# Designs tried in a protein design run: designed miniproteins, single chains, continued (2). Part 18

Each design is a single chain, and the fold is of that chain. pLDDT is the mean over its residues in the fold that is shown.

## One batch from the design tools (miniprotein)

Design m4634
Fold by ESMFold2-Fast:
Structure m4634 (fold): chain A 67 residues (1-67)
Amino acid sequence: MTAEEALAKGLEAFNAGDYETAVRYFREAIALDPDNAEAHILLSAALTQLGRFDEAAVHDAKARALR
């Protein structure tokens, strides 16, 4: 699985309201491409939907640092 494929699967889960599955795929995308700012942004969004605000803030900061 490529980072791009993992992001696509995560987005499908996110759009379906399955935020736990979305987090799993976005974390996989980051494992494959740690510098992917989009993956960090999307992971932050999914974590926010789950109420995991502290973790979301970490990934939002990483996404900003990568730009």
Scores: mean pLDDT 85

Design m4635
Fold by ESMFold2-Fast:
Structure m4635 (fold): chain A 64 residues (1-64)
Amino acid sequence: MGSPESERVFDFPDDLTTDPEDSRRAVERLREWLRRQLEEARRRGDEELVRRIEEALRGLEQGL
């Protein structure tokens, strides 16, 4: 076996609400991504974007 076939071009989480623990990991990843977006938005001075991200973070922390 020496020829790696590429068969993973289209793969996305179709089951977003499967396994409660898996959801926790997804939420943590989303939190980190949102934090980065918040920093970038603040750097750009986009107050509107900052507000949206902050609201999203709050909702995520309390649990959607």
Scores: mean pLDDT 67

Design m4636
Fold by ESMFold2-Fast:
Structure m4636 (fold): chain A 94 residues (1-94)
Amino acid sequence: MKEKAIETLEKARERLSQAADEAERRGHMDSVIALTLAIIALSIAINDVKRGGDPKEELKAAAKILRRGAELSTDPEVRQVLEDAAKELEKLAK
């Protein structure tokens, strides 16, 4: 579980990083900020799992943060990326 949790969180972080680069290229700074905060949350979760945290609880916590980010986002593409990432984390946490 630990290794798969880290891999899934790292893949989510990479996906959000790509979305942030695209948002920056389009000049959508609010989207860049939202995605960057989500990336920070994923990085904290990865570090917590590596330091002996419960992978299932860290996945749930990260997914909750991503879902909140999606709720606050007015950009449909940003909302979709955050929701898709949250769903993958929730699926693994089950």
Scores: mean pLDDT 85

Design m4637
Fold by ESMFold2-Fast:
Structure m4637 (fold): chain A 74 residues (1-74)
Amino acid sequence: SPRQQGQDLMIETARLVTQAVDAGALSDDEVDEVGRIMQQMLDAWRAGDWAGFEQYMAQLKQMTAQIQKKLDQA
């Protein structure tokens, strides 16, 4: 389900953010930006805005890929 996909993505993103912060590969501003997208995704889900939910989920997937690249470079 979209909800399960979003939950799994949030868990994976939180794990990667923690690893990237611990490695010194992610700034506070970058952590804040990830948190902002996660919050927007949750707000869309609560409002029943599935189009917004899918849009923010796509943005979070893009950010997760960028975080993984930073980890690979650290």
Scores: mean pLDDT 83

Design m4638
Fold by ESMFold2-Fast:
Structure m4638 (fold): chain A 102 residues (1-102)
Amino acid sequence: MGEALGAGDYDAAIEAYEEELKRDPNNAEAYLLRGVAYLLKGDYEKAIEDFDKALELDPNFHGAYTNKGVAYEKLGDYEKAKEYYRKALELDPNDEFAKENL
């Protein structure tokens, strides 16, 4: 995703998903979406932690692997990024983003 509206928009999204997770702590999608908000905010380590929790709840969540790959690319760890893109593609062969970045 390109430049966003601002850090305050991501902080609002993060807060909304934090409240969702207080109500349903087993919501893998809420962890994924909060991780994406952290990723867009530039908080790559927190993003990875949320993607790891999403994968703990749903090991077949290919989107969490794809976004974990993006986070590692942003951190400069291209080897780990490729590993996670491969895992995403093994779970969903139609993951265009994982294909393009492998």
Scores: mean pLDDT 82

Design m4639
Fold by ESMFold2-Fast:
Structure m4639 (fold): chain A 74 residues (1-74)
Amino acid sequence: SDIEKLKEAIENKKWMEANILESKILAEKLKEASREATRASRAIPDGEASAVAKGTALAPTLKKAKKEIEQKIK
């Protein structure tokens, strides 16, 4: 899995590989969150409120993803 590869890269001090793997994991999480945020924002008739809701939904997903990665590489 990508998490196992990330842990191995960190243990072997392969910082470039670790950064690429972390970015890949975060990009996957963001893509999923972006789909959900777009779906949620589509229900909001106000364009400005829709944009705010989309941004708000992405922020906690990023925070969660970073925390999960940190916990799994222990």
Scores: mean pLDDT 67

Design m4640
Fold by ESMFold2-Fast:
Structure m4640 (fold): chain A 116 residues (1-116)
Amino acid sequence: LDEELLKAAAEGDAEKVRELLAEGANILAKNKYGETPLHRAAMEGKVESVRVLLEHARETGKLAELLLAVNDGGYTPLELAVFFGKDEVKMLLEEAYLTLSEEEQEKLNSLFKKLK
């Protein structure tokens, strides 16, 4: 399952990515280089696989962990998209990071009930 997910994400088979995630494949699975399915999809420029992975990560509360995961080289999926010139994937990941930033601000504000 996890190896199949990594391969499907790299190949851009978005339907297979969705099926494998539904079967319980680990969205945070890492290969021998510390690369997650999102790292693989991002470096290969697989837009639809990136969309499916981000959707599942939001539904399962793993968006922050997935976006902030680093490979053995210390690179996030966004940095790999930039390095390999995958502009559309880069924009999708930047949008996801903005959503993450807003979620962190909402969490922080909810802790300030004492101030309001």
Scores: mean pLDDT 77

Design m4641
Fold by ESMFold2-Fast:
Structure m4641 (fold): chain A 82 residues (1-82)
Amino acid sequence: MNLSANEALEIVTEAINSKNITEEIAERAAEAAKSLLRHTDPELSEEKRERAAEALKRKLLENPGKVTLDEAAQAIQDAAAA
């Protein structure tokens, strides 16, 4: 997915604010997170971006409507660093 940084952040924020997180919404947020990481951390490997996206997807599905933007960013960074 080729998204601008602003478009990717908007998709992630929309998913975070959703109280009805579907797998489709979580997948869209995961792809947006990978796109955002390509802008913010272009040297990060695709494998690490995929891990970060999976971490965000899991967090959103397990905590619908309870995830903050800071918690989402932390989950992405932790998974990318692992």
Scores: mean pLDDT 78

Design m4642
Fold by ESMFold2-Fast:
Structure m4642 (fold): chain A 56 residues (1-56)
Amino acid sequence: MDIPTLVKLLGSSDPAVVEAAKAELAALGEAAQPALREAHRTGNRKQRSAVVGLLD
């Protein structure tokens, strides 16, 4: 699954989908960082909450 799709899934209402997307983004490491920073700036409230833990 590509990084932009995983970032969109962070906004899902399904907690299992959000957890799976967070795990895959964490496994991608540095490759995901630019997309995570962008999502933190432009994403919705739920996406920003999920992303902040992955950026740190």
Scores: mean pLDDT 76

Design m4643
Fold by ESMFold2-Fast:
Structure m4643 (fold): chain A 60 residues (1-60)
Amino acid sequence: SAVQALVARAEAERIMREYGLPRERAEPLIERAVQAAETGDNAAAREAFAELVRLGEELR
């Protein structure tokens, strides 16, 4: 749904900012989370969030 897509984008952007990820590197994962949320694939959205967190930890 549009609401779930908006919430997913906000969550992904929050993770990006908390880890100081460059937008260019985070953007593909943000878009994956948004697309998954739009289709109701909550598992895929969670995987995208986990990938963002892992990327943030690896780039420290």
Scores: mean pLDDT 83

Design m4644
Fold by ESMFold2-Fast:
Structure m4644 (fold): chain A 74 residues (1-74)
Amino acid sequence: MKEAEEAEKKGREAEAAGDVDAAVEHYALAAQKYFEAGDYDKAIEAARRVARLRPDDQGAWDVVEALEKAKELA
């Protein structure tokens, strides 16, 4: 949990600084760490931040959908 929270914090800091590439990397790591911890709601939230920062990236939206389905199956 602490690793996921730290990654999310770094993502927010990078986004506030206008560093989209760094924000995407940190939010993607946060989503992965939250998913590994079983916190699907936080994983989905972090993945949606990646998708919003890269709206033309269909792969980012596909990750959001996959996490939403994983939550339904849990």
Scores: mean pLDDT 82

Design m4645
Fold by ESMFold2-Fast:
Structure m4645 (fold): chain A 92 residues (1-92)
Amino acid sequence: GDQVKQAAQLLIQRAASKGAKATVKAEGDKLTVTLEGASVGQKIAAVGGATEAALKGAEVKSRVEGDKLTIELIGASDEQIAEALRAMAGGL
């Protein structure tokens, strides 16, 4: 619900404040986050935050493609998606 939108906006704003661009797509029980222009340290921190938030049964996938980090969360509730987004923002 609205919590996912608020958490997505937090991540987008935090990334922008650090010179990066975050793109967030939430569809049902799936979350896709793409982070562009982030440092290697910021990418590692974001993956760590997403993984910690998803320890309650959601599947987490991450990949790095050049300057892009993609994080996917599958089988997650709206609460888990919002928590993952907030944890990723905190890692930046």
Scores: mean pLDDT 78

Design m4646
Fold by ESMFold2-Fast:
Structure m4646 (fold): chain A 67 residues (1-67)
Amino acid sequence: SVTPGLPVGKSATSIEEALEKAKEIGFPVVIKGGGGSGTRIANDEEELRKVFETLQDKSFVYVSKKV
């Protein structure tokens, strides 16, 4: 059953947007970037900033809850 409230990944196009999405979801979060950068985990805001800096393509970034 498709019910609102099941958390899904959120897209972000800037570090500020990624931080707001991560705060909304709650740390730790899983980050997926474009350009084959793979999947990374951020435990807090500082780690998210570092991860974002390492992404080859920042135009398509997904932030989701770590489970």
Scores: mean pLDDT 68

Design m4647
Fold by ESMFold2-Fast:
Structure m4647 (fold): chain A 57 residues (1-57)
Amino acid sequence: SSSKKRKLILEEIGLEIAIIGLEYEIEKKPKGVDVEKAKKELEEYKKRLKEVREELE
């Protein structure tokens, strides 16, 4: 349905934004940021983004 496809597109956009933000934080290596946690979240978001993209194709 068009509703399911729209939800997947919104999820894809949200995941892409989250990934960019986490990559930026990891690159900058700010003091007091849990870089290990950020890296784990980044890998989970990348995995989910791949799944969403495969369902959209």
Scores: mean pLDDT 81

Design m4648
Fold by ESMFold2-Fast:
Structure m4648 (fold): chain A 74 residues (1-74)
Amino acid sequence: MPVRDWTPAQQAAAIDVVLAHVRRLLAANGYSEERIDAALAALRATLETWLEASRDNPEGAEVLTNLIETVKES
């Protein structure tokens, strides 16, 4: 389902799932908790900006949806 059709709550939940997976990968690669927290804060801000921008752009929403699904599978 394209992210543009998601409710704000569904978008927030999807971001949280992506960030949880990224945290696990960064921790497995030996990054410090401080660096992980900083990286995830930046990623959250970026994803929230892209989700807002994609609301009126179907192609952008599809690309972002595919990116989120790829990260969730990792």
Scores: mean pLDDT 71

Design m4649
Fold by ESMFold2-Fast:
Structure m4649 (fold): chain A 66 residues (1-66)
Amino acid sequence: MVDEKDVLLALGEIYHAIGNLDLEKGDFEGAAESYEKAASLYRQAGDVDKAREMEENARKARELAK
């Protein structure tokens, strides 16, 4: 069946999508939180590049929220 790593990647993709929707709605605080969760999940899955991308997206969202 699905590898545990694949489940973590799928969850990361879900939170990434939620973060994108929050950005579109102007919910910068919600977007930052969703991107931070996605980053943690991608890091646990071993996808360091995607984790870093999500961390950068979260930082930008927090800048816009201030």
Scores: mean pLDDT 84

Design m4650
Fold by ESMFold2-Fast:
Structure m4650 (fold): chain A 60 residues (1-60)
Amino acid sequence: MSEEVEKAEEIALEVLSPKSLEDVNKEEAFKEIEKKGKEEGLSEETIEIAKKIAEELIES
């Protein structure tokens, strides 16, 4: 995977790890990923990848 995908995965896991996947709200998770991604200086594309990874984890 590219370095950007690895960063996206880290952000998604960082947002989701303190939460139970059964209790997490997708909208809240996406907002938190967007906030953390912007704070870390990630590109919009990387933030979207992180949201996609989070959605897949929540849907699993």
Scores: mean pLDDT 75

Design m4651
Fold by ESMFold2-Fast:
Structure m4651 (fold): chain A 60 residues (1-60)
Amino acid sequence: SKLEELKEKAKELYKKYKEGKISEQEFYNGLNKLLKEAEENLSDEEVEEFKKFVEELLEK
């Protein structure tokens, strides 16, 4: 699903950031782009699920 694709992209982006392959600025730019994609392609409920997923990812 589109939600699952966006979750995987967020996870990959976070992994690259934790591995030092991208800067903090590139990481936040990437997250903002994924959030925009979610808002344009998903229901409000799925957008909230995506936001929760990203928040939990950042709490690791």
Scores: mean pLDDT 83

Design m4652
Fold by ESMFold2-Fast:
Structure m4652 (fold): chain A 69 residues (1-69)
Amino acid sequence: PSLLEKFMKEVERRKLLSEEKLNRFGLLLAQRVVIEGRPLTPELVREVGEELKLSEEEIEKLVRLAEEL
């Protein structure tokens, strides 16, 4: 989905995550959105970040970016 691609490009551009975390986050988020059909929401972004045990600071930045979509 174009919205997911746009979101992930912004996460990379703003360097919100390390390369390793970016890859893991992108794969899990794509699984939830593309395979499971879940909507890309700030709530889903928080859920994925928590599942991957990202820091609260990283999760807050990702959620804020998702709110801009």
Scores: mean pLDDT 87

Design m4653
Fold by ESMFold2-Fast:
Structure m4653 (fold): chain A 79 residues (1-79)
Amino acid sequence: SREELEEVYRLLLDPSVTPEQVAKALGSKTGEEGRYVIEAAREMMSTRSTDIEAIIEKLAPKDEETIRNVREVLEYLLS
């Protein structure tokens, strides 16, 4: 939801954010999904890239649910 994405965005502004905090905000049961979201957001912010698919390809998340959630967060950050 937009509320979940807004919470994730606020968490990503903290350099000490943990994968578990991001996963919880997304309703995920695993920290691995949160880790991919953090890495993708940091890649986008450091490179100032708007190419969401290139970031996803570079990080290569293993499951479709993680890929979808990473895409949704990156799209929200660009909106």
Scores: mean pLDDT 79

Design m4654
Fold by ESMFold2-Fast:
Structure m4654 (fold): chain A 82 residues (1-82)
Amino acid sequence: NQTLKDEIIKLLDEAIEKLKQIKKSCSSGDGIKAADGGIAAFEGSKELVESTPLSDDGGKLALKEVKEGIPVNLTDVEKKCS
């Protein structure tokens, strides 16, 4: 439903902002590159979430996978910037 999309888009926007902050304080070239990749990936996921039809279980599963991927990506970038 639209509420689920709105929730995931909000989480993606928050994750993008968090990655931008991590990038500013990151002293690792690999970490900065990972942050840039994460920002691009989340922007792409936001576009996919907005365009994904929720008329079937496939769309719902795709949205769940996007949501579950957010903390995994953030953790990877944070680890590379540590």
Scores: mean pLDDT 80

Design m4655
Fold by ESMFold2-Fast:
Structure m4655 (fold): chain A 79 residues (1-79)
Amino acid sequence: LSPLEKAVLMALYANPEGLTARQLATLLGQSQATVSRHLRRLEARGLVERVVDPATGETRYRLTEAGRALAEELLAQLR
């Protein structure tokens, strides 16, 4: 995983409700295009899932079980 992908996983671990690509971009100091590209790679790996709120139409990203396990491992390595 790239450093940015690790940062995305850690941010999502801290926010179990999920975050939009815009919120992640703001938190990580990156463009939405850059964050969205990495989110697609994480989705392809089964580490992140896309969730659409039917009431708002907003797309949020959340950790899968595998993504949560990996984020926990990454946090243990940093702390």
Scores: mean pLDDT 83

Design m4656
Fold by ESMFold2-Fast:
Structure m4656 (fold): chain A 80 residues (1-80)
Amino acid sequence: MEEIRKLFDEALSETTDPALQATLESMRDLIEWMLTNESASPAQREGALARLEALAKTFPPSIQKKVLEAVELAREALAA
């Protein structure tokens, strides 16, 4: 989780857009919830990660790279 938080903190530092900042914070919170809450099924988690990945692809390239890396780290952690 710490590495994922670092990636989101770096992404947040690259934007001054309040709407994008709110979106990034919500994405971080959702990933943290998935990593700490066992009530979500594997299918629900994969669906959420796929949605976050699709949303990240609409972001500026530097922010997109960091968010996609965070999603990959979350997918790896959930598979362990």
Scores: mean pLDDT 80

Design m4657
Fold by ESMFold2-Fast:
Structure m4657 (fold): chain A 81 residues (1-81)
Amino acid sequence: SHMAQLLASKAVGYELLAIGAVLEGRYDEAGESYFNAGKYYEKLGDKELAIKWYQKAIDYFRKAGNTEKAKEAEKALEKVK
C-alpha cells in the first residue's frame, strides 16, 4: 500500500540520519533517529527491526547521557517484545 511504502521510506531515512549522526559523534541525535526508525518499523509490523533500532536508540541515548530518552526507548522496546 501507499502507506506501507511511506512508512518504509521514513524508517530507512531515519536509519541513514542515525548513521550520519554517529559518524559525527552526535549521539543524542543518533538516539532520536534510531528511535524514529524503530517507531516506523513498529508501524510496519516489522517487530525484529523495531527491536533492533530501539536497542540502538537506548545505547546512543545512554552514551549521550540522556537518561529520560533512554527510558522512553526502553518503554517502547518493552511494548514491542
Scores: mean pLDDT 90

Design m4658
Fold by ESMFold2-Fast:
Formats: sequence, structure tokens, C-alpha cells
Structure m4658 (fold): chain A 81 residues (1-81)
Amino acid sequence: MAAARAAAEGAREGARRGSGEEALRAANEGALAAEAAGDVAGSMAAGAAATAAGAMLAAGASGEEAGEAGARAAEAGREGG
């Protein structure tokens, strides 16, 4: 849960600044960090959540929808990929 929350916070920060591009960039960085640390399940879950949330925001979805997508991605990651 903590990792998913951190990812959602990152996406929210980007949205607050009114920049979908910044939110997407943060999500992509999170995903790359998770890939680099492939043996750290928490990092992978956070990266997946950030990517899902960022993609939703970039598509014009609300923060509510982005949060839901992030939570789902984190839950899937937590179950061992």
C-alpha cells in the first residue's frame, strides 16, 4: 500500500501543477526505476501504479480515475506480478 500511495502522490503532484506531461514523465521514471530494481517487488508495484495513473491523467481522466487505475496496478504487482 505505501508504494502505491507514493506513486499516486507523484501523479497527483503533476496534475496539481496542471501538467499532464509532467505527470506522465514521473510515471515513466517510476516504471524505469522498477525495471532497474526488478527484484524489489515494492518498487515494481509503485512503478506500475505510477505508469497507470500517469497514463490516465495524460488521457484527460480525473484524479479519481487515475487513483483507481494506480490502485489496481499496485494490487496486481503485489500478487507477485
Scores: mean pLDDT 58

Design m4660
Fold by ESMFold2-Fast:
Structure m4660 (fold): chain A 55 residues (1-55)
Amino acid sequence: EEERIKKILEAYKKYGEDYAKIAEELGLSVSTVSNTLRNYIKERNISIEQVLLEL
C-alpha cells in the first residue's frame, strides 16, 4: 500500500493534521488515514517528522 500512503503523505503535507480534509480528498475514512500513517511510521521505524522531511 505504498501508493496509498504516498497520497496520504502528500495530502498531509498540504493540510497538516487535518485528517478529515485528507480523508475527504482521497475518498478514505479518517480512521484509514490515521491507521495508514501509524502503520507506515511503525514499519519504517521512523517518526512522522522524519517522513515529512523526506517529502
Scores: mean pLDDT 74

Design m4661
Fold by ESMFold2-Fast:
Structure m4661 (fold): chain A 60 residues (1-60)
Amino acid sequence: GLAIAGVDYTAEKEEELTLKKGDKLEIKEILDDGYVYAKNLKTGEEGLVPISVLEDYKEI
């Protein structure tokens, strides 16, 4: 699926992504802990993102 970062987010752990509002993400996996594993299409980085910072999710 694809999603958009709804807010700026700074990674708190090495496994997490830093995001800017409006960044496009490829959602690779939805995790039970309220996180997703995603790729930031702007930076090419992959990591964990809190699902609460995402908007405009589309399952493609």
Scores: mean pLDDT 79

Design m4662
Fold by ESMFold2-Fast:
Structure m4662 (fold): chain A 70 residues (1-70)
Amino acid sequence: KEELAKELFELAEKYEKEGDYETAGIYRALAYRALGKEAEAYQALAEGYEKAGDTSLAAEYRAKAEELKA
């Protein structure tokens, strides 16, 4: 499970360097989910979508992350 998370984080970094922030956010979220970190997974999705210009979807996932932290 740690090996899967590491590979997913590496893929996220690769796509972020390529300017594909949405895909980077998705892979980072999958990595956090593999580690059982649901709130961090939604936060990673929100950050990816925000950098990609989808502020509406970013706000939705940010709200889900905050709900899980409460």
Scores: mean pLDDT 81

Design m4663
Fold by ESMFold2-Fast:
Structure m4663 (fold): chain A 69 residues (1-69)
Amino acid sequence: SRAERLVHAARQLLESGSAPEQARRAIEYARRGDVELAEEELTKGSAELDRTDPDPLAQKQAEELEAKL
């Protein structure tokens, strides 16, 4: 469930296009079990996230990231 939360947050971050680097780092940390560090990286990027609009292209990119988790 924590990994699920991080993946969903990373997907939204990718949809915004504001901080793909932080989203990718969050996934890497989550993969290692460093949930706290993963959440910190995602929080930095999510500071720019302020919408929930779905973007088909961004969602596809987020799905590719999720597959790597």
Scores: mean pLDDT 66

Design m4664
Fold by ESMFold2-Fast:
Structure m4664 (fold): chain A 71 residues (1-71)
Amino acid sequence: DKEELKRLLELAKEEIEKGTEESIGVAMIALAVLITTNSPLSEEARKALDYLAAGDTEGAVKVLEKAIEKL
């Protein structure tokens, strides 16, 4: 369901925007779930995780915003 995917991406984005170690960890887990369940957004989730691993939270948010726009 596109609506559920949108909700998960919005939650991941909100957690990244909070900017705490705990909230970033929650976002990384949510993105990992999208990858492991072979979601149609798994490629965008991988890109967002790569940005987070590099410490680029702004880059991660932009990837997720683009993914949400496609839904």
Scores: mean pLDDT 80

Design m4665
Fold by ESMFold2-Fast:
Structure m4665 (fold): chain A 92 residues (1-92)
Amino acid sequence: MVEEYAAKVRAALDALMARQGARVNHGYLLEAARQDEESRAALIEEIQRLAGLSEEEIEKGMAAVIEESRAEHPEVWAQEEAAAARIAAARA
């Protein structure tokens, strides 16, 4: 169930990034957005428009995508998180 939400969230992020010509790891992008409540809300709205998921389903999918990224890169995730936050802040 949660895996289906994660897959749809990734597909929506891929579509958004393709439109902007951007290429960022899904988990890092989601974590950077999560640091700011307004940015998080705006991202959820865009994913809803593209994926057709409820807010609750998107939250579950986003959490799963972040957890998968953390599991793959546990030793460097803290540094990547800080870098993603700086990039997101610079683009805000």
Scores: mean pLDDT 70

Design m4666
Fold by ESMFold2-Fast:
Structure m4666 (fold): chain A 67 residues (1-67)
Amino acid sequence: MAPPPLSPEQQEEARRFEREVQERLRSLTPAEREEIRRLLEELTGRDVSDLPDRQLVALWLGYEIGR
């Protein structure tokens, strides 16, 4: 289902989130990537092996921020 249009506040949050994803990607090591994958598999109970690094990091940060 299509989400409703984002407010300016929500767009700023999305932009901040994108920046955080990009910063994590720039510092991402192979070991950290594997750790994130394992954590996501544990949390979701799903196969995340096919996710590109960007989506993997974004999904993990989404869970982290939701705490």
Scores: mean pLDDT 73

Design m4667
Fold by ESMFold2-Fast:
Structure m4667 (fold): chain A 72 residues (1-72)
Amino acid sequence: SAEIEAKVKSTEPVIRETLKKLGVPEEKIPELVEKSKAYLRTYLEQNPEITDPEEIRRIAVVITRTVYEKAK
């Protein structure tokens, strides 16, 4: 939905910052951003009651760290 896409897009800066803090090279950041966004989109679709922007941002960080660990 457009609403979920807007929420996912709003987390893109925190996803990028999380990856940079984890030491991901700039050339790898776009692929891990897209993977993190895809997992977050699915999570929000399965949990429509989650509407708080700060909670969504915290979830985005957790998902991003998980995506990074699996890519090692």
Scores: mean pLDDT 86

Design m4668
Fold by ESMFold2-Fast:
Structure m4668 (fold): chain A 71 residues (1-71)
Amino acid sequence: MAARRRAVEEARRLAEEAIRAADAGKYEEAARLLGEAARAARAGGDEGVAELIREVSKLTDEQLDGIAAAI
């Protein structure tokens, strides 16, 4: 249980850092951070995935396009 909870917290933290990177126009950094957030979300199970979806929903279409272009 503790490891899963930490994974959910890590997914949220990494997603929040990715949003800050996207807000700064650092799309390559945002893409890298979202990749790490996705790994943490998978380790967190359904709760981790739900947290990641909640955080990435804060990104604009322009930011999502910039991140996709950086992958």
Scores: mean pLDDT 82

Design m4669
Fold by ESMFold2-Fast:
Structure m4669 (fold): chain A 67 residues (1-67)
Amino acid sequence: DLEALIADPRLSERQKRAARFVVDHADRDFTAREVGVAVGVSASTVENAARALGFEGFEALKAAARE
């Protein structure tokens, strides 16, 4: 359950913001850099957030959020 993974207290606040944005906006097409700009973090933080949730990277997290 993606919602339960995002609620994990082991994630940093920045990683949580990035992951929540991706899941909440999965219906839109966007890059890791655009997510970073929207939530105030680097594209690397977005990639690290996806990996912290157990995904290969940002694209894998985005695909899972879209089902």
Scores: mean pLDDT 77

Design m4670
Fold by ESMFold2-Fast:
Structure m4670 (fold): chain A 64 residues (1-64)
Amino acid sequence: SEAEEYTKKGEELVKKRVNLAEAAEYYYKALQLDPNNEKAKKNLKKLYDLGLVPKELSEFVDSL
């Protein structure tokens, strides 16, 4: 699915340790398409705990 593709793009950035704010945005897009995507939710929360989520997305993560 498109949600799975966005999750995969986020994971590739995390694996490479680059553009982690962009990775957070990909996980956010995945969750907009599939709110039950546990992988995207878990990975976005991990980035949030590390302080790597853009401020614009932080309120969304708090709602998860």
Scores: mean pLDDT 82

